# Designs tried in a protein design run: designed miniproteins, single chains, continued (3). Part 107

Each design is a single chain, and the fold is of that chain. pLDDT is the mean over its residues in the fold that is shown.

## One batch from the design tools (miniprotein)

Design m11704
Fold by ESMFold2-Fast:
Structure m11704 (fold): chain A 75 residues (1-75)
Amino acid sequence: PPPPPSLQELENLLNLVQLGIASLPSVDPRTLQLFQDAQNIVNQARSGNASNQQILQGYQNLNAALQMLIRLKEE
């Protein structure tokens, strides 16, 4: 099985999604919810309270948000 994403990879992706949200005039509520859920997971991981499964979930949520932002930018 592939190794779980690192906290650094999760934080890098969080920063990319945040920049993407800031670069658009409007963002759908689902994209914002995915970002907020992932941000909560990052905060838990920084405090040592996140499992590997939670870190993976945060990474998946951020990838989903990034894909939604790419679709909005192509419209």
Scores: mean pLDDT 80

Design m11705
Fold by ESMFold2-Fast:
Structure m11705 (fold): chain A 84 residues (1-84)
Amino acid sequence: LDEVFEEERRRAAERLPEIKALIDELMKTVSPETAKDLERIRADVEAGNFLAAEIHAAVGLTVARNKGDEKEAEALSKVLDAIR
């Protein structure tokens, strides 16, 4: 059981720089509102709270899709895929 948390932590540490780089690049191209969502997700990931990051990304993606904001939806979808 503890072994699962250790593997998950190791994988998270290895992927963290890639996820942060993706978010930083996407923040340059999205709306200021979506950039704030990405900044929160980045903070969650940096804190090791991948569940909160996934939830924030999924909520943001749903909101962007409902508004018809394809560019914002694509950015949030890429971040969600990187976290999962």
Scores: mean pLDDT 78

Design m11706
Fold by ESMFold2-Fast:
Structure m11706 (fold): chain A 90 residues (1-90)
Amino acid sequence: SFKDIGETVILRLKNLKEHFLKLGLYDSAEQFEQLTKQAEEALKNEDKDKLISVVGQARDLVGEAYKKTGDVSLKVQKDILDQILKYLKK
């Protein structure tokens, strides 16, 4: 359901913030905090387009960090966000 996907996105964004803090990527970690709040609002308002926008922004941040660092864990996170986007766009 939309609620289940929204809750999954919120949990993943919180985990990405913690991961980026551990990597020392503090500005990106703050962006994940903002995206988490936007995802919570999108879930509350049942706003699918807003949730798609949030997941897309998170994917782009993770993709940029992967290109810069070569950290395979970031590639895995990007692939998961890509799968969530495909599901939401159906």
Scores: mean pLDDT 88

Design m11707
Fold by ESMFold2-Fast:
Structure m11707 (fold): chain A 61 residues (1-61)
Amino acid sequence: SSLDDRARQKAAQIRQSPNLTPAQQAVLDDAMAMMDSSDVTSRVGAVLTIIGVGLDIDRKE
Protein backbone atom coordinates (compact mmCIF):
# COMPACT_ATOMS: atom_id res chain seq x y z
CA SER A 1 0.00 0.00 0.00
CA SER A 2 1.00 3.66 -0.27
CA LEU A 3 1.32 3.81 3.52
CA ASP A 4 3.86 0.96 3.43
CA ASP A 5 5.97 2.78 0.81
CA ARG A 6 5.77 6.04 2.75
CA ALA A 7 6.73 4.29 6.01
CA ARG A 8 9.80 2.68 4.41
CA GLN A 9 10.87 6.06 3.02
CA LYS A 10 10.37 7.70 6.43
CA ALA A 11 12.36 4.92 8.15
CA ALA A 12 15.26 5.54 5.72
CA GLN A 13 15.17 9.26 6.56
CA ILE A 14 15.08 8.56 10.32
CA ARG A 15 18.14 6.28 10.03
CA GLN A 16 20.05 9.22 8.53
CA SER A 17 19.20 11.46 11.53
CA PRO A 18 22.13 12.39 13.82
CA ASN A 19 19.57 12.63 16.67
CA LEU A 20 18.57 8.95 16.54
CA THR A 21 19.11 7.36 19.98
CA PRO A 22 19.97 3.65 20.49
CA ALA A 23 16.53 3.13 22.07
CA GLN A 24 14.79 4.76 19.07
CA GLN A 25 16.97 2.67 16.72
CA ALA A 26 15.82 -0.55 18.47
CA VAL A 27 12.15 0.49 18.18
CA LEU A 28 12.68 1.39 14.50
CA ASP A 29 14.41 -1.95 13.81
CA ASP A 30 11.47 -3.84 15.36
CA ALA A 31 8.99 -1.78 13.31
CA MET A 32 10.97 -2.39 10.10
CA ALA A 33 10.87 -6.14 10.77
CA MET A 34 7.08 -5.92 11.21
CA MET A 35 6.82 -4.05 7.88
CA ASP A 36 8.01 -7.27 6.18
CA SER A 37 5.13 -9.21 7.80
CA SER A 38 2.26 -10.56 5.68
CA ASP A 39 -0.12 -9.59 8.52
CA VAL A 40 -1.78 -6.26 7.70
CA THR A 41 -2.40 -5.41 11.38
CA SER A 42 1.32 -5.80 12.18
CA ARG A 43 2.24 -3.63 9.17
CA VAL A 44 -0.21 -0.88 10.20
CA GLY A 45 1.25 -0.94 13.73
CA ALA A 46 4.76 -0.70 12.25
CA VAL A 47 3.75 2.33 10.13
CA LEU A 48 2.40 4.14 13.20
CA THR A 49 5.54 3.28 15.19
CA ILE A 50 7.86 4.62 12.45
CA ILE A 51 5.84 7.87 12.25
CA GLY A 52 5.97 8.19 16.06
CA VAL A 53 9.77 7.84 16.14
CA GLY A 54 10.06 10.44 13.36
CA LEU A 55 7.82 12.89 15.22
CA ASP A 56 9.82 12.36 18.43
CA ILE A 57 13.07 13.23 16.62
CA ASP A 58 11.47 16.27 14.88
CA ARG A 59 10.10 17.52 18.23
CA LYS A 60 13.56 17.70 19.85
CA GLU A 61 13.98 21.16 21.39
Scores: mean pLDDT 77

Design m11708
Fold by ESMFold2-Fast:
Structure m11708 (fold): chain A 76 residues (1-76)
Amino acid sequence: TSLSPEEAAARLRALVAEGRITPEDVAAGFRASAEEARRQGAPEESVQLYEQAARAAAQGDFLRASQLAVQGQQIS
């Protein structure tokens, strides 16, 4: 089952609040997704969306990060 951006953001916030991951760990995950998209020959727009998601996550904006990542996945 695919998570909504709101549900994904809630899970990320819970993990950060519990000290299990940091905002920088979340950002690193989205950067890894951007790199994988590049390796698979995804459109530049998809790669840029994952990079924007990483920047949003680093700032603690997990809702924006999740919304951007979903957009990136849809065009990959």
Scores: mean pLDDT 84

Design m11709
Fold by ESMFold2-Fast:
Structure m11709 (fold): chain A 68 residues (1-68)
Amino acid sequence: SVADVIRRLVSEAMDRIDEAIKAGASREELYKIVDETAERLREAGVPEDVVERIRRSLLSIVDDRLAK
């Protein structure tokens, strides 16, 4: 289902973001992970409004993690 694809790709993105932060990645590199995830969601047929909402949520998570 589309919901299963969203859950998997978001979970993978969160893991990648956390590992990249541990490795000292820049905000630019973390934003690239978010953009790559958004593209994968589009390729999987997720509607654009849903993709944009997920992208904004992931960017917010990155900014929150970097503020800590």
Scores: mean pLDDT 87

Design m11710
Fold by ESMFold2-Fast:
Structure m11710 (fold): chain A 61 residues (1-61)
Amino acid sequence: AVVSTTEQELEPGHRVVTEVHDDGVITVTYTSEVGDHVRTATFTHDRVTGASTLAVEVRPR
């Protein structure tokens, strides 16, 4: 479950969401609107194992 969430809009159409999970996982999601597309970059870090993953998706708006 998510125990802490921080949301910040850097500029219109650009958002960062940081979630801290009760299992030691931290996710940072950066969403940007570019023309007719939405780009989402998700960084996941497991504080217990030290594993990190970065995923990037582009979707039509």
Scores: mean pLDDT 77

Design m11711
Fold by ESMFold2-Fast:
Structure m11711 (fold): chain A 55 residues (1-55)
Amino acid sequence: GLVTLEKVSDTTFKVVSGKAGRYKFKDGKVLDVKVGDLVTDIKPIGPDIAIGVEV
């Protein structure tokens, strides 16, 4: 599955959709996340969005 994150500040994204689980991001980082989590230092896919792919 996928997890979707939206930009909340210049350095921080918030998980807005997806199931709780382990996801790989575009920069190769693997993180355990759930909806509502704040994530820093990930590479966005667009200016205000990031996506994780379930591993």
Scores: mean pLDDT 80

Design m11712
Fold by ESMFold2-Fast:
Structure m11712 (fold): chain A 59 residues (1-59)
Amino acid sequence: SLREAARRLAALTGEPEETILRALESMDEAQREGALAAAASGDPVLARVAVREALEAER
């Protein structure tokens, strides 16, 4: 599920799938659920916000 979300977010944002996957694994459960919803929406704006939040959470 996280890998599929990372793949979708990578397609929408141009960020590498493995980078996004690692960042998603570093998020708390609520933030992760938000990122999964953004991936499922197919909205590039929501996807970019989710990826930025994930990368910032990774530190």
Scores: mean pLDDT 79

Design m11713
Fold by ESMFold2-Fast:
Structure m11713 (fold): chain A 74 residues (1-74)
Amino acid sequence: PLSPQQQALIDTLLALIRAGASPHEIVTAMEARMATLSPEQQEMAQKLLTTALVERHRGASLEEIEEALRKAAE
């Protein structure tokens, strides 16, 4: 089961990707959010950000990106 914080990070990444945000816009938004998180939460957020950018670059569907993010959060 995902924590509410992990779910919120995944939801934010998926919303940005759905909106067609550039990689730079996604990184900027996530960095702003990470500034308010603990070091452990920042590590998780960085892992999720990296996973989302890699999957998007590969041409993965939004559903495939969501699955990859959930798996990375475990």
Scores: mean pLDDT 84

Design m11714
Fold by ESMFold2-Fast:
Structure m11714 (fold): chain A 91 residues (1-91)
Amino acid sequence: ERERLVREIRELAERLAELLIEQGKKQGKPEEGERNAKELLEEVEKAIAAAKTVEELEELRQGLRNALEAVEKVKNGELDMSKEELEAALK
């Protein structure tokens, strides 16, 4: 179902955007974090619009899940999000 996948993709993108904003604040670069979050959300919306098949949407969803996992792995002690919350987002 396209509508279900689009909703899930948007939810994942919003979570990743929140992490980028928070990371920017932690690094003393809030404008950079907000810019990166905005660019991500715009790219995701363009990818959703360009997707012609359910398979392409499933690939986009998986890509966002991989990105969330990667952000957690590289942030180390700079994360305010719990590991439990991030694991829930990736399931």
Scores: mean pLDDT 72

Design m11715
Fold by ESMFold2-Fast:
Structure m11715 (fold): chain A 76 residues (1-76)
Amino acid sequence: EEFLKELKEKLKGKKVTIYGSLTNPVVQEVANILSEFADVTIVERDIEGVQIEVDGKVSPVHTTVEEALKAIYELL
């Protein structure tokens, strides 16, 4: 809860791009979480996981929701 609250405050008003397959449930879940407080764009890519871009910084590819959200936090 504390982690997501801090992430929300850091991402408020920012544009976030999510790269991944639209059929991947991890991509869908990350997009759903982030769309609650950020302007989210999904770009379909055939990768094994999800990759996030914010403020021109790009995360590694992650296969879990938790790892993807932590990567965003580390980019900020």
Scores: mean pLDDT 80

Design m11716
Fold by ESMFold2-Fast:
Structure m11716 (fold): chain A 99 residues (1-99)
Amino acid sequence: MPTPESLAEGARRTVEKMIELAKEGKYDEAIKLAEQVKEWAKRQAETSTDPELRELYRRAAELAEQGIKALKEGNVDEAIKTFRELAEVMARAAELEAQ
């Protein structure tokens, strides 16, 4: 797959791993992956020339940050819900990149 689509797919798989780690109580590992996704999404928002893609990647970074905060506060259910929304945003970004 082309690099941009591969990055979006990789991010979705990473988010699925984050959800599983949170369910297993491995919060430090989930937070580490969420920090990586957040940094990646911020860079995509800065690089993308499409306004819709910029908004999706900015939202992805915000959702990753919210999930990290929820895990640090012990709000695991909120973190899982937030990471699910993050996965949906990544899927939308991948669809727009395919147009």
Scores: mean pLDDT 80

Design m11717
Fold by ESMFold2-Fast:
Structure m11717 (fold): chain A 81 residues (1-81)
Amino acid sequence: MLTEEQKAEIAAKAAELRERAARLEREKASDEEILEFAREVGEEMLKLVKLTGELDVEEVEKKIKEELEELEKLVAERRAK
């Protein structure tokens, strides 16, 4: 069970990530900045899964890794052009 302080911290982090995503879109951020942001989102998602214990941590880690690998491939392909 999460404390009210932990819930507030999670909500604050989610708000920060949403603001950063909006800023990256508005500023037409580089592919490298988008990749770095995606990695941070993945790390925060894993922390939440481990903290709550409600999801299969191994399955979530696998999906996050697969999504990041696909994103890295797309960025590499885009930068090659």
Scores: mean pLDDT 70

Design m11718
Fold by ESMFold2-Fast:
Structure m11718 (fold): chain A 60 residues (1-60)
Amino acid sequence: SDAKLEELAKKYGVSVSQVRSAIEALRSLPDDFMVALIQHELGLSREQAEELLAELKSLL
């Protein structure tokens, strides 16, 4: 899974540690809150945040 985390980090212009933190948060937070959190913390657009959320869900 590390290779997939590195791939996502490069695709969205964020760090691997930020991707890991998002996965951990996703286990305890609702989708709408996760989209807002990803936008705020990672500086992504709503569309990019929704795409990343869908990809992170595939890793659960």
Scores: mean pLDDT 81

Design m11719
Fold by ESMFold2-Fast:
Structure m11719 (fold): chain A 66 residues (1-66)
Amino acid sequence: SALQQQAAQHEAQAEQIRAELKAMIAQYKASGITPSMQQTIEMFRKLAEISEHLLQAQQAQKQLAQ
């Protein structure tokens, strides 16, 4: 169904962004350099994007359960 597709799409987007964030954190740890304010803001923006996609997936799943 369209709702199953929407849920799967948002979950996939969240997973992709989470992988990107994980890679960024790994690079910062490997470099031994403290992230700049701008880099820290970028990490927080990615967290917000992950949360938004997970919320959209949850909404689609709730509609499927009805």
Scores: mean pLDDT 84

Design m11720
Fold by ESMFold2-Fast:
Structure m11720 (fold): chain A 99 residues (1-99)
Amino acid sequence: KAVEILKDVIDGLRDLLADVRAGKLTPQQVANRIVAISIQLVAAVLESEDPEKAREYAEKILKHLQEAGDAFAAGDRDTAVKHLEEAIKLAEEMRKELE
């Protein structure tokens, strides 16, 4: 269950990264996508058989999502991209750890 939700989180992060790189999104649209992904990530923690481990990964991912949103709103797209890439890497690690 948690692994399936994490797949949706990873897909959402990859779509967000692609759209940010393509210059398709406003700061409000980026913020809205980050909120939606964050809700899914919290759902993955709640459905986890190891919520303590899942929460540790989720906190790191959420921090990178916050930094990505803040950077994008400030016009720093390159920094936003780096934080989204790190969030994807952490989400992949979280999925593998919960297998």
Scores: mean pLDDT 88

Design m11721
Fold by ESMFold2-Fast:
Structure m11721 (fold): chain A 76 residues (1-76)
Amino acid sequence: SEEAELTKKVLKLTLKSWEERNVLPIVLPMIIKDLEDFMKKNPDLRDAIYQVLSEFLTKHEYTTLLKKLEEIYSKF
């Protein structure tokens, strides 16, 4: 959907901003902690968010957070 594509674009820009500010190690665990509730409330955005986050976490070798993301996504 249009909303899913916009969500992917905004999320990519936000992740890049956090990377440039060197705050990723602080913010990523916080996001992953709240992600299950967010995906439950926003089922239409679930796949879009999973796609962007799984790609980003894989690229940056955040293996532990990637496993947590996969566990959360597998519940749906």
Scores: mean pLDDT 84

Design m11722
Fold by ESMFold2-Fast:
Structure m11722 (fold): chain A 86 residues (1-86)
Amino acid sequence: GAAQDQLVQMLKDDPSIAPAVLKSIGVVYKFDPTNASMAEPPPPEAEQLALRVLIVASELGGDPAQIVEQAKSATPDPAILELLKA
């Protein structure tokens, strides 16, 4: 959708935002995308979006494992929160 396309463009413009993007997805959809041992399965839309972020970041030369680790301590980005809520 339009929000996902804008998010991909933001990642291409600044790949360093990827940890904050993952953290923001978790806040909006109320799950932890950095934790594989979830008691409840994440919403499919949110899981697919988190996966797409990691794929795009990897294509831009990022390390998905490092991005996931950094996301655990990242602060949600207000601009990304508003984009994902629209």
Scores: mean pLDDT 74

Design m11723
Fold by ESMFold2-Fast:
Structure m11723 (fold): chain A 72 residues (1-72)
Amino acid sequence: MPLSDEEMKALFDLVDRDGDGVIEAAEVPQLVEGLDLDLSEAERAALVGADFDAFRALVQPRLVAMREARAA
């Protein structure tokens, strides 16, 4: 896996500025722009209030696809 759970946790902690373990609505645009993620409106809405497990499930497949595209 090109992204470890530790790497995903570091990204989550970077976005979760309040450190409460939940992504705030204001943090979602920063995450999407910072990682250049192709997320739908529904996926962005699902990130609001997401814990680490939900964050990883939504973001990791997109980051894996992007890393594969960069390697090609």
Scores: mean pLDDT 72

Design m11724
Fold by ESMFold2-Fast:
Structure m11724 (fold): chain A 79 residues (1-79)
Amino acid sequence: MLKYSDEEVQTMLDAGRQAAQELAPDLADDIYARAKALVDTEGLDPGEAFVDAALALGLDRDTALALGRAIGERVEAAR
């Protein structure tokens, strides 16, 4: 079973899209599309999927990790 509910997964995807728009606006839609595909096809955690998507699209490691951190912070704020 997935670690998260469908609602939690959607909350993390929405948080990731917002964080990507703030940290990498030129790539935000591409990061979101790739991260969502990784969640849907590979069953990755949304935070992990966004980090992988950012790295695959050429963002540096620090920016990719900042994306994962921002997702975690937004999910905690939504709880």
Scores: mean pLDDT 78

Design m11725
Fold by ESMFold2-Fast:
Structure m11725 (fold): chain A 64 residues (1-64)
Amino acid sequence: ISPSFKALPPEEQEKIKKALELLKKNYSPEEQVEILLFEKPVEGISEEILKMLGEYQLTGEVKV
């Protein structure tokens, strides 16, 4: 389990926010949820960051 979003260094929080922005720019809200829930690969976003975004979406710390 990843550490809570608020416990991450500011640099890592920014990486996660930028990854979320890329998802919002390139994918519909339904596609964004599917990507995060089913851990689908996304070009330009690391698998590690996508996994963390999925975890934060489930905990409600970051909404898609």
Scores: mean pLDDT 71

Design m11726
Fold by ESMFold2-Fast:
Structure m11726 (fold): chain A 83 residues (1-83)
Amino acid sequence: DPELEITKELFELILKGAEDEELIAKAVELAEELGKSPLTGLRYFSIAKLVYLLLQGKDVDLSNFDLTPEELEIIEKLLKLFK
């Protein structure tokens, strides 16, 4: 799953202390390599940040985000990988 691998790569960059501007630039680059829009890249960035907050024990209400079923599946898979 290329979108899972992209979001995982962005999440690993967060763990290394990458700044938001670096993460956004990388997310857009990786989305464009898949033929997706920059807005889709921003979605990957947001999903990676949400996974990071959840793994830090933050009480994040996912219903406050307009997440697709596919994006929710990516979050679940990443939480299982890094738990």
Scores: mean pLDDT 83

Design m11727
Fold by ESMFold2-Fast:
Structure m11727 (fold): chain A 66 residues (1-66)
Amino acid sequence: SSQIEQLKEQIEKLKKEREELKKQLAEETDPTKYSALGIDIAAVDFQIAQLEKQLEELKKKQKELS
């Protein structure tokens, strides 16, 4: 469904953001900035997990209606 495709697009956008943050983390030498990047990555990981749960629920509902 279009809602499933929209969720997939949101998840992929967040995964790209996570990759960018991880690249920054790998080059970061400042302890304070390193910690902040780690927190940002954890927040993005949490958002991805929540959206993946929503995607699973929608796929289950679609399967039951099909």
Scores: mean pLDDT 86

Design m11728
Fold by ESMFold2-Fast:
Structure m11728 (fold): chain A 92 residues (1-92)
Amino acid sequence: DFSEGMRRLQEAVERNPDMLYEIARVYAESLGVNDEALIERTAQRLREALPELVKSSPEKAALIGARIRLELAKEVGKLDEESVKKVEELEK
């Protein structure tokens, strides 16, 4: 269940503040990047988005996560035109 998952994520972040850094690292690794500065920047964006994520519907939370990951992909020059269009279409 999404609500259960978000509650568990919030609890995990409260117990381990570095959890968002670890999530950001997984995003970076999925793009083939291990740049610590980019990982920290992505973690900061996740921290800023967390209150909205917890309050969001599953669909809106997925879009927020996709947007943050898309921004990281853009920063590392791995932005895929098809992925951009898919996210934009979901945001409309």
Scores: mean pLDDT 67

Design m11729
Fold by ESMFold2-Fast:
Structure m11729 (fold): chain A 87 residues (1-87)
Amino acid sequence: MSLEELKKELEKRIEEAKTLSPEEVKKLVKELLEEAIKYRKEGKYEEAMLLYDAILEIIEYLEETNPELAKELKKYGDEKVEKLDEE
């Protein structure tokens, strides 16, 4: 997949996330985070960055609509990314 195609797909997923249930958006964000970590480990930093940006956009939306879920997902993402960056 090209970077341009990935960016367009992520924009669609961000809009889709706004219509999902709390449980479904939690699954989506975790899946995106796992994919971002995988790309980062493979040296695909541009793809990883696009995924991180998409995750942040979803979390920013959740801060208004479900702040508790937003806080949980921020903590989950920060812990996963921070540990990866330390190693």
Scores: mean pLDDT 78

Design m11730
Fold by ESMFold2-Fast:
Structure m11730 (fold): chain A 74 residues (1-74)
Amino acid sequence: MSEEEREALLERWLAEAEEAIAHPAEVAPPGVSPETVRAIGEAVRRVLEEARRRKAPLEEVVRRVAAAAREGAA
């Protein structure tokens, strides 16, 4: 994956996290509370912002996002 492709992917994921924070009720699937969706979005956004700043490899980003999402859902 090129650096440009990685940056585009991170930008898309950040936009999705921002949407989950701004409009959690619209993003929440049935059975999931809007508060849980917002918490996951906030955790994921922090990880993505740090990864983008550090130019982290995509594999590290995916692992950290998955961990942050699990913590946000707890």
Scores: mean pLDDT 77

Design m11731
Fold by ESMFold2-Fast:
Order: sequence, then C-alpha cells, then structure tokens
Structure m11731 (fold): chain A 75 residues (1-75)
Amino acid sequence: SKKELIQAILMLLSKEKSVTLDQRMEIARVMWESEAQGDSPEEILKKVVDTMRELGVPEEVIEKVKEIAREILAK
C-alpha cells in the first residue's frame, strides 16, 4: 500500500500544470524520507499534505491527492 500510495501521488502531480518541478521534487523527497523512516501510509499522506501547503500548492491539487489516497487506503 505504501508503494501504491507514493506512485499514485507522483503520477497525479506529474500531470498538474500548476505544480512546478521543484515542488514535485520536494514532495517526492518528503515521501521517500517518510517511507524510509517507517511511517505509515496515513503518516506519509499527512507529511505530503503539510509539505504541499507549505510550498503553496493549490488546494484543488491537495484535494485530488487526498481523494486518491482515500481510495488506496480503503483497499
């Protein structure tokens, strides 16, 4: 589930024109660091959302990430 969550978020962000390459790379770094620390999928999602807000990613994109995460975590 962690790998599926990370791949889904990265794929979604790669398609969003409003998200810069630098923002995508920082979000990816945070996800990989969180996974390497043994964080749960829910903890990874929280850190990703917090990072996206800190970077100024639009709320519409953050909501899309949360929706995809809910579907993956419900499996």
Scores: mean pLDDT 84

Design m11732
Fold by ESMFold2-Fast:
Structure m11732 (fold): chain A 70 residues (1-70)
Amino acid sequence: GGRELGDRVVRVLLQDPSTSPETVYRIRMAGVGRSAEETAAAIRDILARDPSVSEETRRRALAVIDEHLR
């Protein structure tokens, strides 16, 4: 479900020290009470709006979303 996807993406973000704790919290909360598809849409929006997330980390997070929805 969405919580599992959120947790997987958070693990990617925690490997990048440039990612703010607030962004980690928002992405974790995006999975609560939502489907995997709704969570994917919410996380993609958060990543697109957050300049603290590096291009490399964003790419890895998007790959995790795509694998989870497979």
Scores: mean pLDDT 84

Design m11733
Fold by ESMFold2-Fast:
Structure m11733 (fold): chain A 83 residues (1-83)
Amino acid sequence: MEKEEKIKKILKEILGYSEEEADEILERAKNLPSLSPAEYTAVFLRMIDELGPEKAAKLYKELKKVLTDDEVGRILKAILELS
């Protein structure tokens, strides 16, 4: 619960998401399978294309403080799928 609140705060502050949008990303990410290394790389490159390198790097850095690499990959994929 506290972990999910930290993730929602990161999404709202960096991406400008509403509470509802942040909840949708978390719910989607829970239902995604673990990414392969190739899928993780592809997702991260797409985040750079969509957000720009500085914003993508900031998002990744903040999520890594709270989440495992696998969990970060799933959150990033959920963001791209719901965008």
Scores: mean pLDDT 82

Design m11734
Fold by ESMFold2-Fast:
Structure m11734 (fold): chain A 79 residues (1-79)
Amino acid sequence: SEFEALAKKFGVSLEEVIAAYFLKEAENNPELRKLIEKVLKAYGITPKELPLPELPTPTTVAQQVGAVLRLIGELLDLE
């Protein structure tokens, strides 16, 4: 996946890349941010500041949901 390629490029774990994108997607949505913070705390994940390429800015709730579902799909791929 594209996130695996980024993890290899930056020398970090795939989980760290996915967590960084979760926070980026939640940047403009305070409700989603609170949910992401709760999930990250539950799993003990501390995301690092990474020079990630900018994802397309979600302009609708459907696009935001789609971005989150994509990140969840990548996280499940870690199983």
Scores: mean pLDDT 63

Design m11735
Fold by ESMFold2-Fast:
Structure m11735 (fold): chain A 76 residues (1-76)
Amino acid sequence: MRRAALLYVVEDHKSELSEEGYELLVEAVERDPTLEALREALERAVKEGHLSEEVARRMLRGAEAFLAMLDDTRAR
């Protein structure tokens, strides 16, 4: 569930990512489906020029919202 939600966030923003950035984010989430792993991967991708800081911030907020919903499966 968490991995699928994080992968959905990455896929939803694929058009705003380089091919290398997309692969980096997918690999990070596949190895460790946590918000922290996504955050670290986003920071690296921004540093390497694969996406803008604004896109990374939007993706992280989306992931935080999805994970919050999954932690309380009855709320939403």
Scores: mean pLDDT 78

Design m11736
Fold by ESMFold2-Fast:
Structure m11736 (fold): chain A 80 residues (1-80)
Amino acid sequence: MVVDELSERERKVLEALMKTGSQRKAAEELGISVGTVSRYANRLEEKGFIARDEKTGEYFLTPKGSLAYLELEEEKKAEA
């Protein structure tokens, strides 16, 4: 599974970024610094899960990232 390429922390950061749309709001959701979110976002970008918008500096989901995000959401639904 694509999500298996991600560590626990990378999965949480990916999920928070997609839920909130911004590094700042993702940091608030996770209770960590914006700098920590940025470090994990850079790693996710290197792995091809997210891409950075040149104009806004915000991250958005790639096709590979969309698949990983769906896998994470299915995992959460199974726990609920």
Scores: mean pLDDT 75

Design m11737
Fold by ESMFold2-Fast:
Structure m11737 (fold): chain A 63 residues (1-63)
Amino acid sequence: LSEEEIREIAEYAGISQEQAKKIVEGYLNGDTVKEMAERAGVSQNQAQLARDKISVIQTRKQL
Protein backbone atom coordinates (compact mmCIF):
# COMPACT_ATOMS: atom_id res chain seq x y z
CA LEU A 1 0.00 0.00 0.00
CA SER A 2 1.26 3.44 -1.01
CA GLU A 3 1.34 6.61 1.13
CA GLU A 4 -1.61 7.93 -0.94
CA GLU A 5 -3.65 4.77 -0.21
CA ILE A 6 -2.81 5.05 3.52
CA ARG A 7 -4.05 8.67 3.41
CA GLU A 8 -7.27 7.50 1.68
CA ILE A 9 -7.83 4.87 4.41
CA ALA A 10 -7.13 7.40 7.20
CA GLU A 11 -9.54 10.00 5.74
CA TYR A 12 -12.29 7.41 5.18
CA ALA A 13 -12.07 6.00 8.75
CA GLY A 14 -11.50 9.39 10.44
CA ILE A 15 -8.13 8.34 11.90
CA SER A 16 -4.51 9.49 11.54
CA GLN A 17 -2.16 8.16 8.85
CA GLU A 18 -0.05 6.64 11.67
CA GLN A 19 -3.13 4.75 12.95
CA ALA A 20 -4.01 3.69 9.38
CA LYS A 21 -0.50 2.19 8.99
CA LYS A 22 -1.05 0.11 12.16
CA ILE A 23 -4.41 -1.11 10.81
CA VAL A 24 -2.72 -2.12 7.52
CA GLU A 25 -0.10 -4.11 9.50
CA GLY A 26 -2.91 -5.89 11.38
CA TYR A 27 -4.82 -6.60 8.16
CA LEU A 28 -1.73 -8.18 6.54
CA ASN A 29 -1.14 -10.27 9.70
CA GLY A 30 -4.74 -11.58 9.59
CA ASP A 31 -5.84 -9.68 12.73
CA THR A 32 -9.52 -9.36 13.63
CA VAL A 33 -11.19 -5.92 13.57
CA LYS A 34 -10.96 -5.88 17.39
CA GLU A 35 -7.21 -6.67 17.29
CA MET A 36 -6.64 -3.96 14.65
CA ALA A 37 -8.57 -1.44 16.80
CA GLU A 38 -6.40 -2.30 19.85
CA ARG A 39 -3.18 -2.12 17.77
CA ALA A 40 -4.00 1.35 16.38
CA GLY A 41 -5.76 2.75 19.49
CA VAL A 42 -9.02 3.42 17.60
CA SER A 43 -12.65 2.32 18.00
CA GLN A 44 -13.85 -0.96 16.47
CA ASN A 45 -16.10 1.08 14.15
CA GLN A 46 -13.07 3.06 12.87
CA ALA A 47 -11.06 -0.17 12.47
CA GLN A 48 -13.96 -1.72 10.51
CA LEU A 49 -14.14 1.31 8.17
CA ALA A 50 -10.36 1.19 7.64
CA ARG A 51 -10.46 -2.58 7.01
CA ASP A 52 -13.30 -2.17 4.48
CA LYS A 53 -11.30 0.51 2.62
CA ILE A 54 -8.17 -1.70 2.58
CA SER A 55 -10.28 -4.55 1.14
CA VAL A 56 -11.64 -2.28 -1.63
CA ILE A 57 -8.13 -1.05 -2.52
CA GLN A 58 -6.71 -4.61 -2.54
CA THR A 59 -9.60 -5.92 -4.70
CA ARG A 60 -9.08 -3.01 -7.15
CA LYS A 61 -5.39 -3.97 -7.53
CA GLN A 62 -6.23 -7.67 -8.19
CA LEU A 63 -8.51 -6.78 -11.14
Scores: mean pLDDT 82

Design m11738
Fold by ESMFold2-Fast:
Structure m11738 (fold): chain A 76 residues (1-76)
Amino acid sequence: AAALAAAVKDAALAAGLPEGAAGSLALTVTHAVLTGKDPRKAAEEATQQLVDAGVISEEQARRAVEAVTAAAEAAL
């Protein structure tokens, strides 16, 4: 759990997300994985909320979904 959350957060930061957004996304995606839900779908929903809130751009959301999904799959 901790290793998965760290990997997801690191991937989000590498994709250009600010610290708070990366932490929020890591929590959401980690919870989805631990409950047997699709990490890509969770990442898409969480990043869309961040775009709607004006925290990140659509392009940053796209990059973050790709990076975070790959990190979550690799950590499993």
Scores: mean pLDDT 81

Design m11739
Fold by ESMFold2-Fast:
Structure m11739 (fold): chain A 100 residues (1-100)
Amino acid sequence: SSVDEAIEEIERLLSELEELVMEWVTTGDEGVAKRALEVMEKLIELVKKMINDESLLKSIETTFEAFREAIKNGDYLMALVYFISFGGEVLVAIRKLKRE
């Protein structure tokens, strides 16, 4: 189904994001950080198309902004914390998709 395809793409992007975040915290590479932000933006746009939960979407976007600021400041610990929060919110979105 189109929902199953969306879930598979979200899970693929989340896995890619995890690899990029782990690479950035070990290397500090600006190109890796840019790719991580691009993947996170793609995840947000995909979730927005599939989920009609304004509160969850606002929470996801707030976490993304916090993650972006942590990257900008070179705050590896806070970037990891916000990545974990973002992943949890995306998993809540996946659970909502599976119920429909």
Scores: mean pLDDT 87

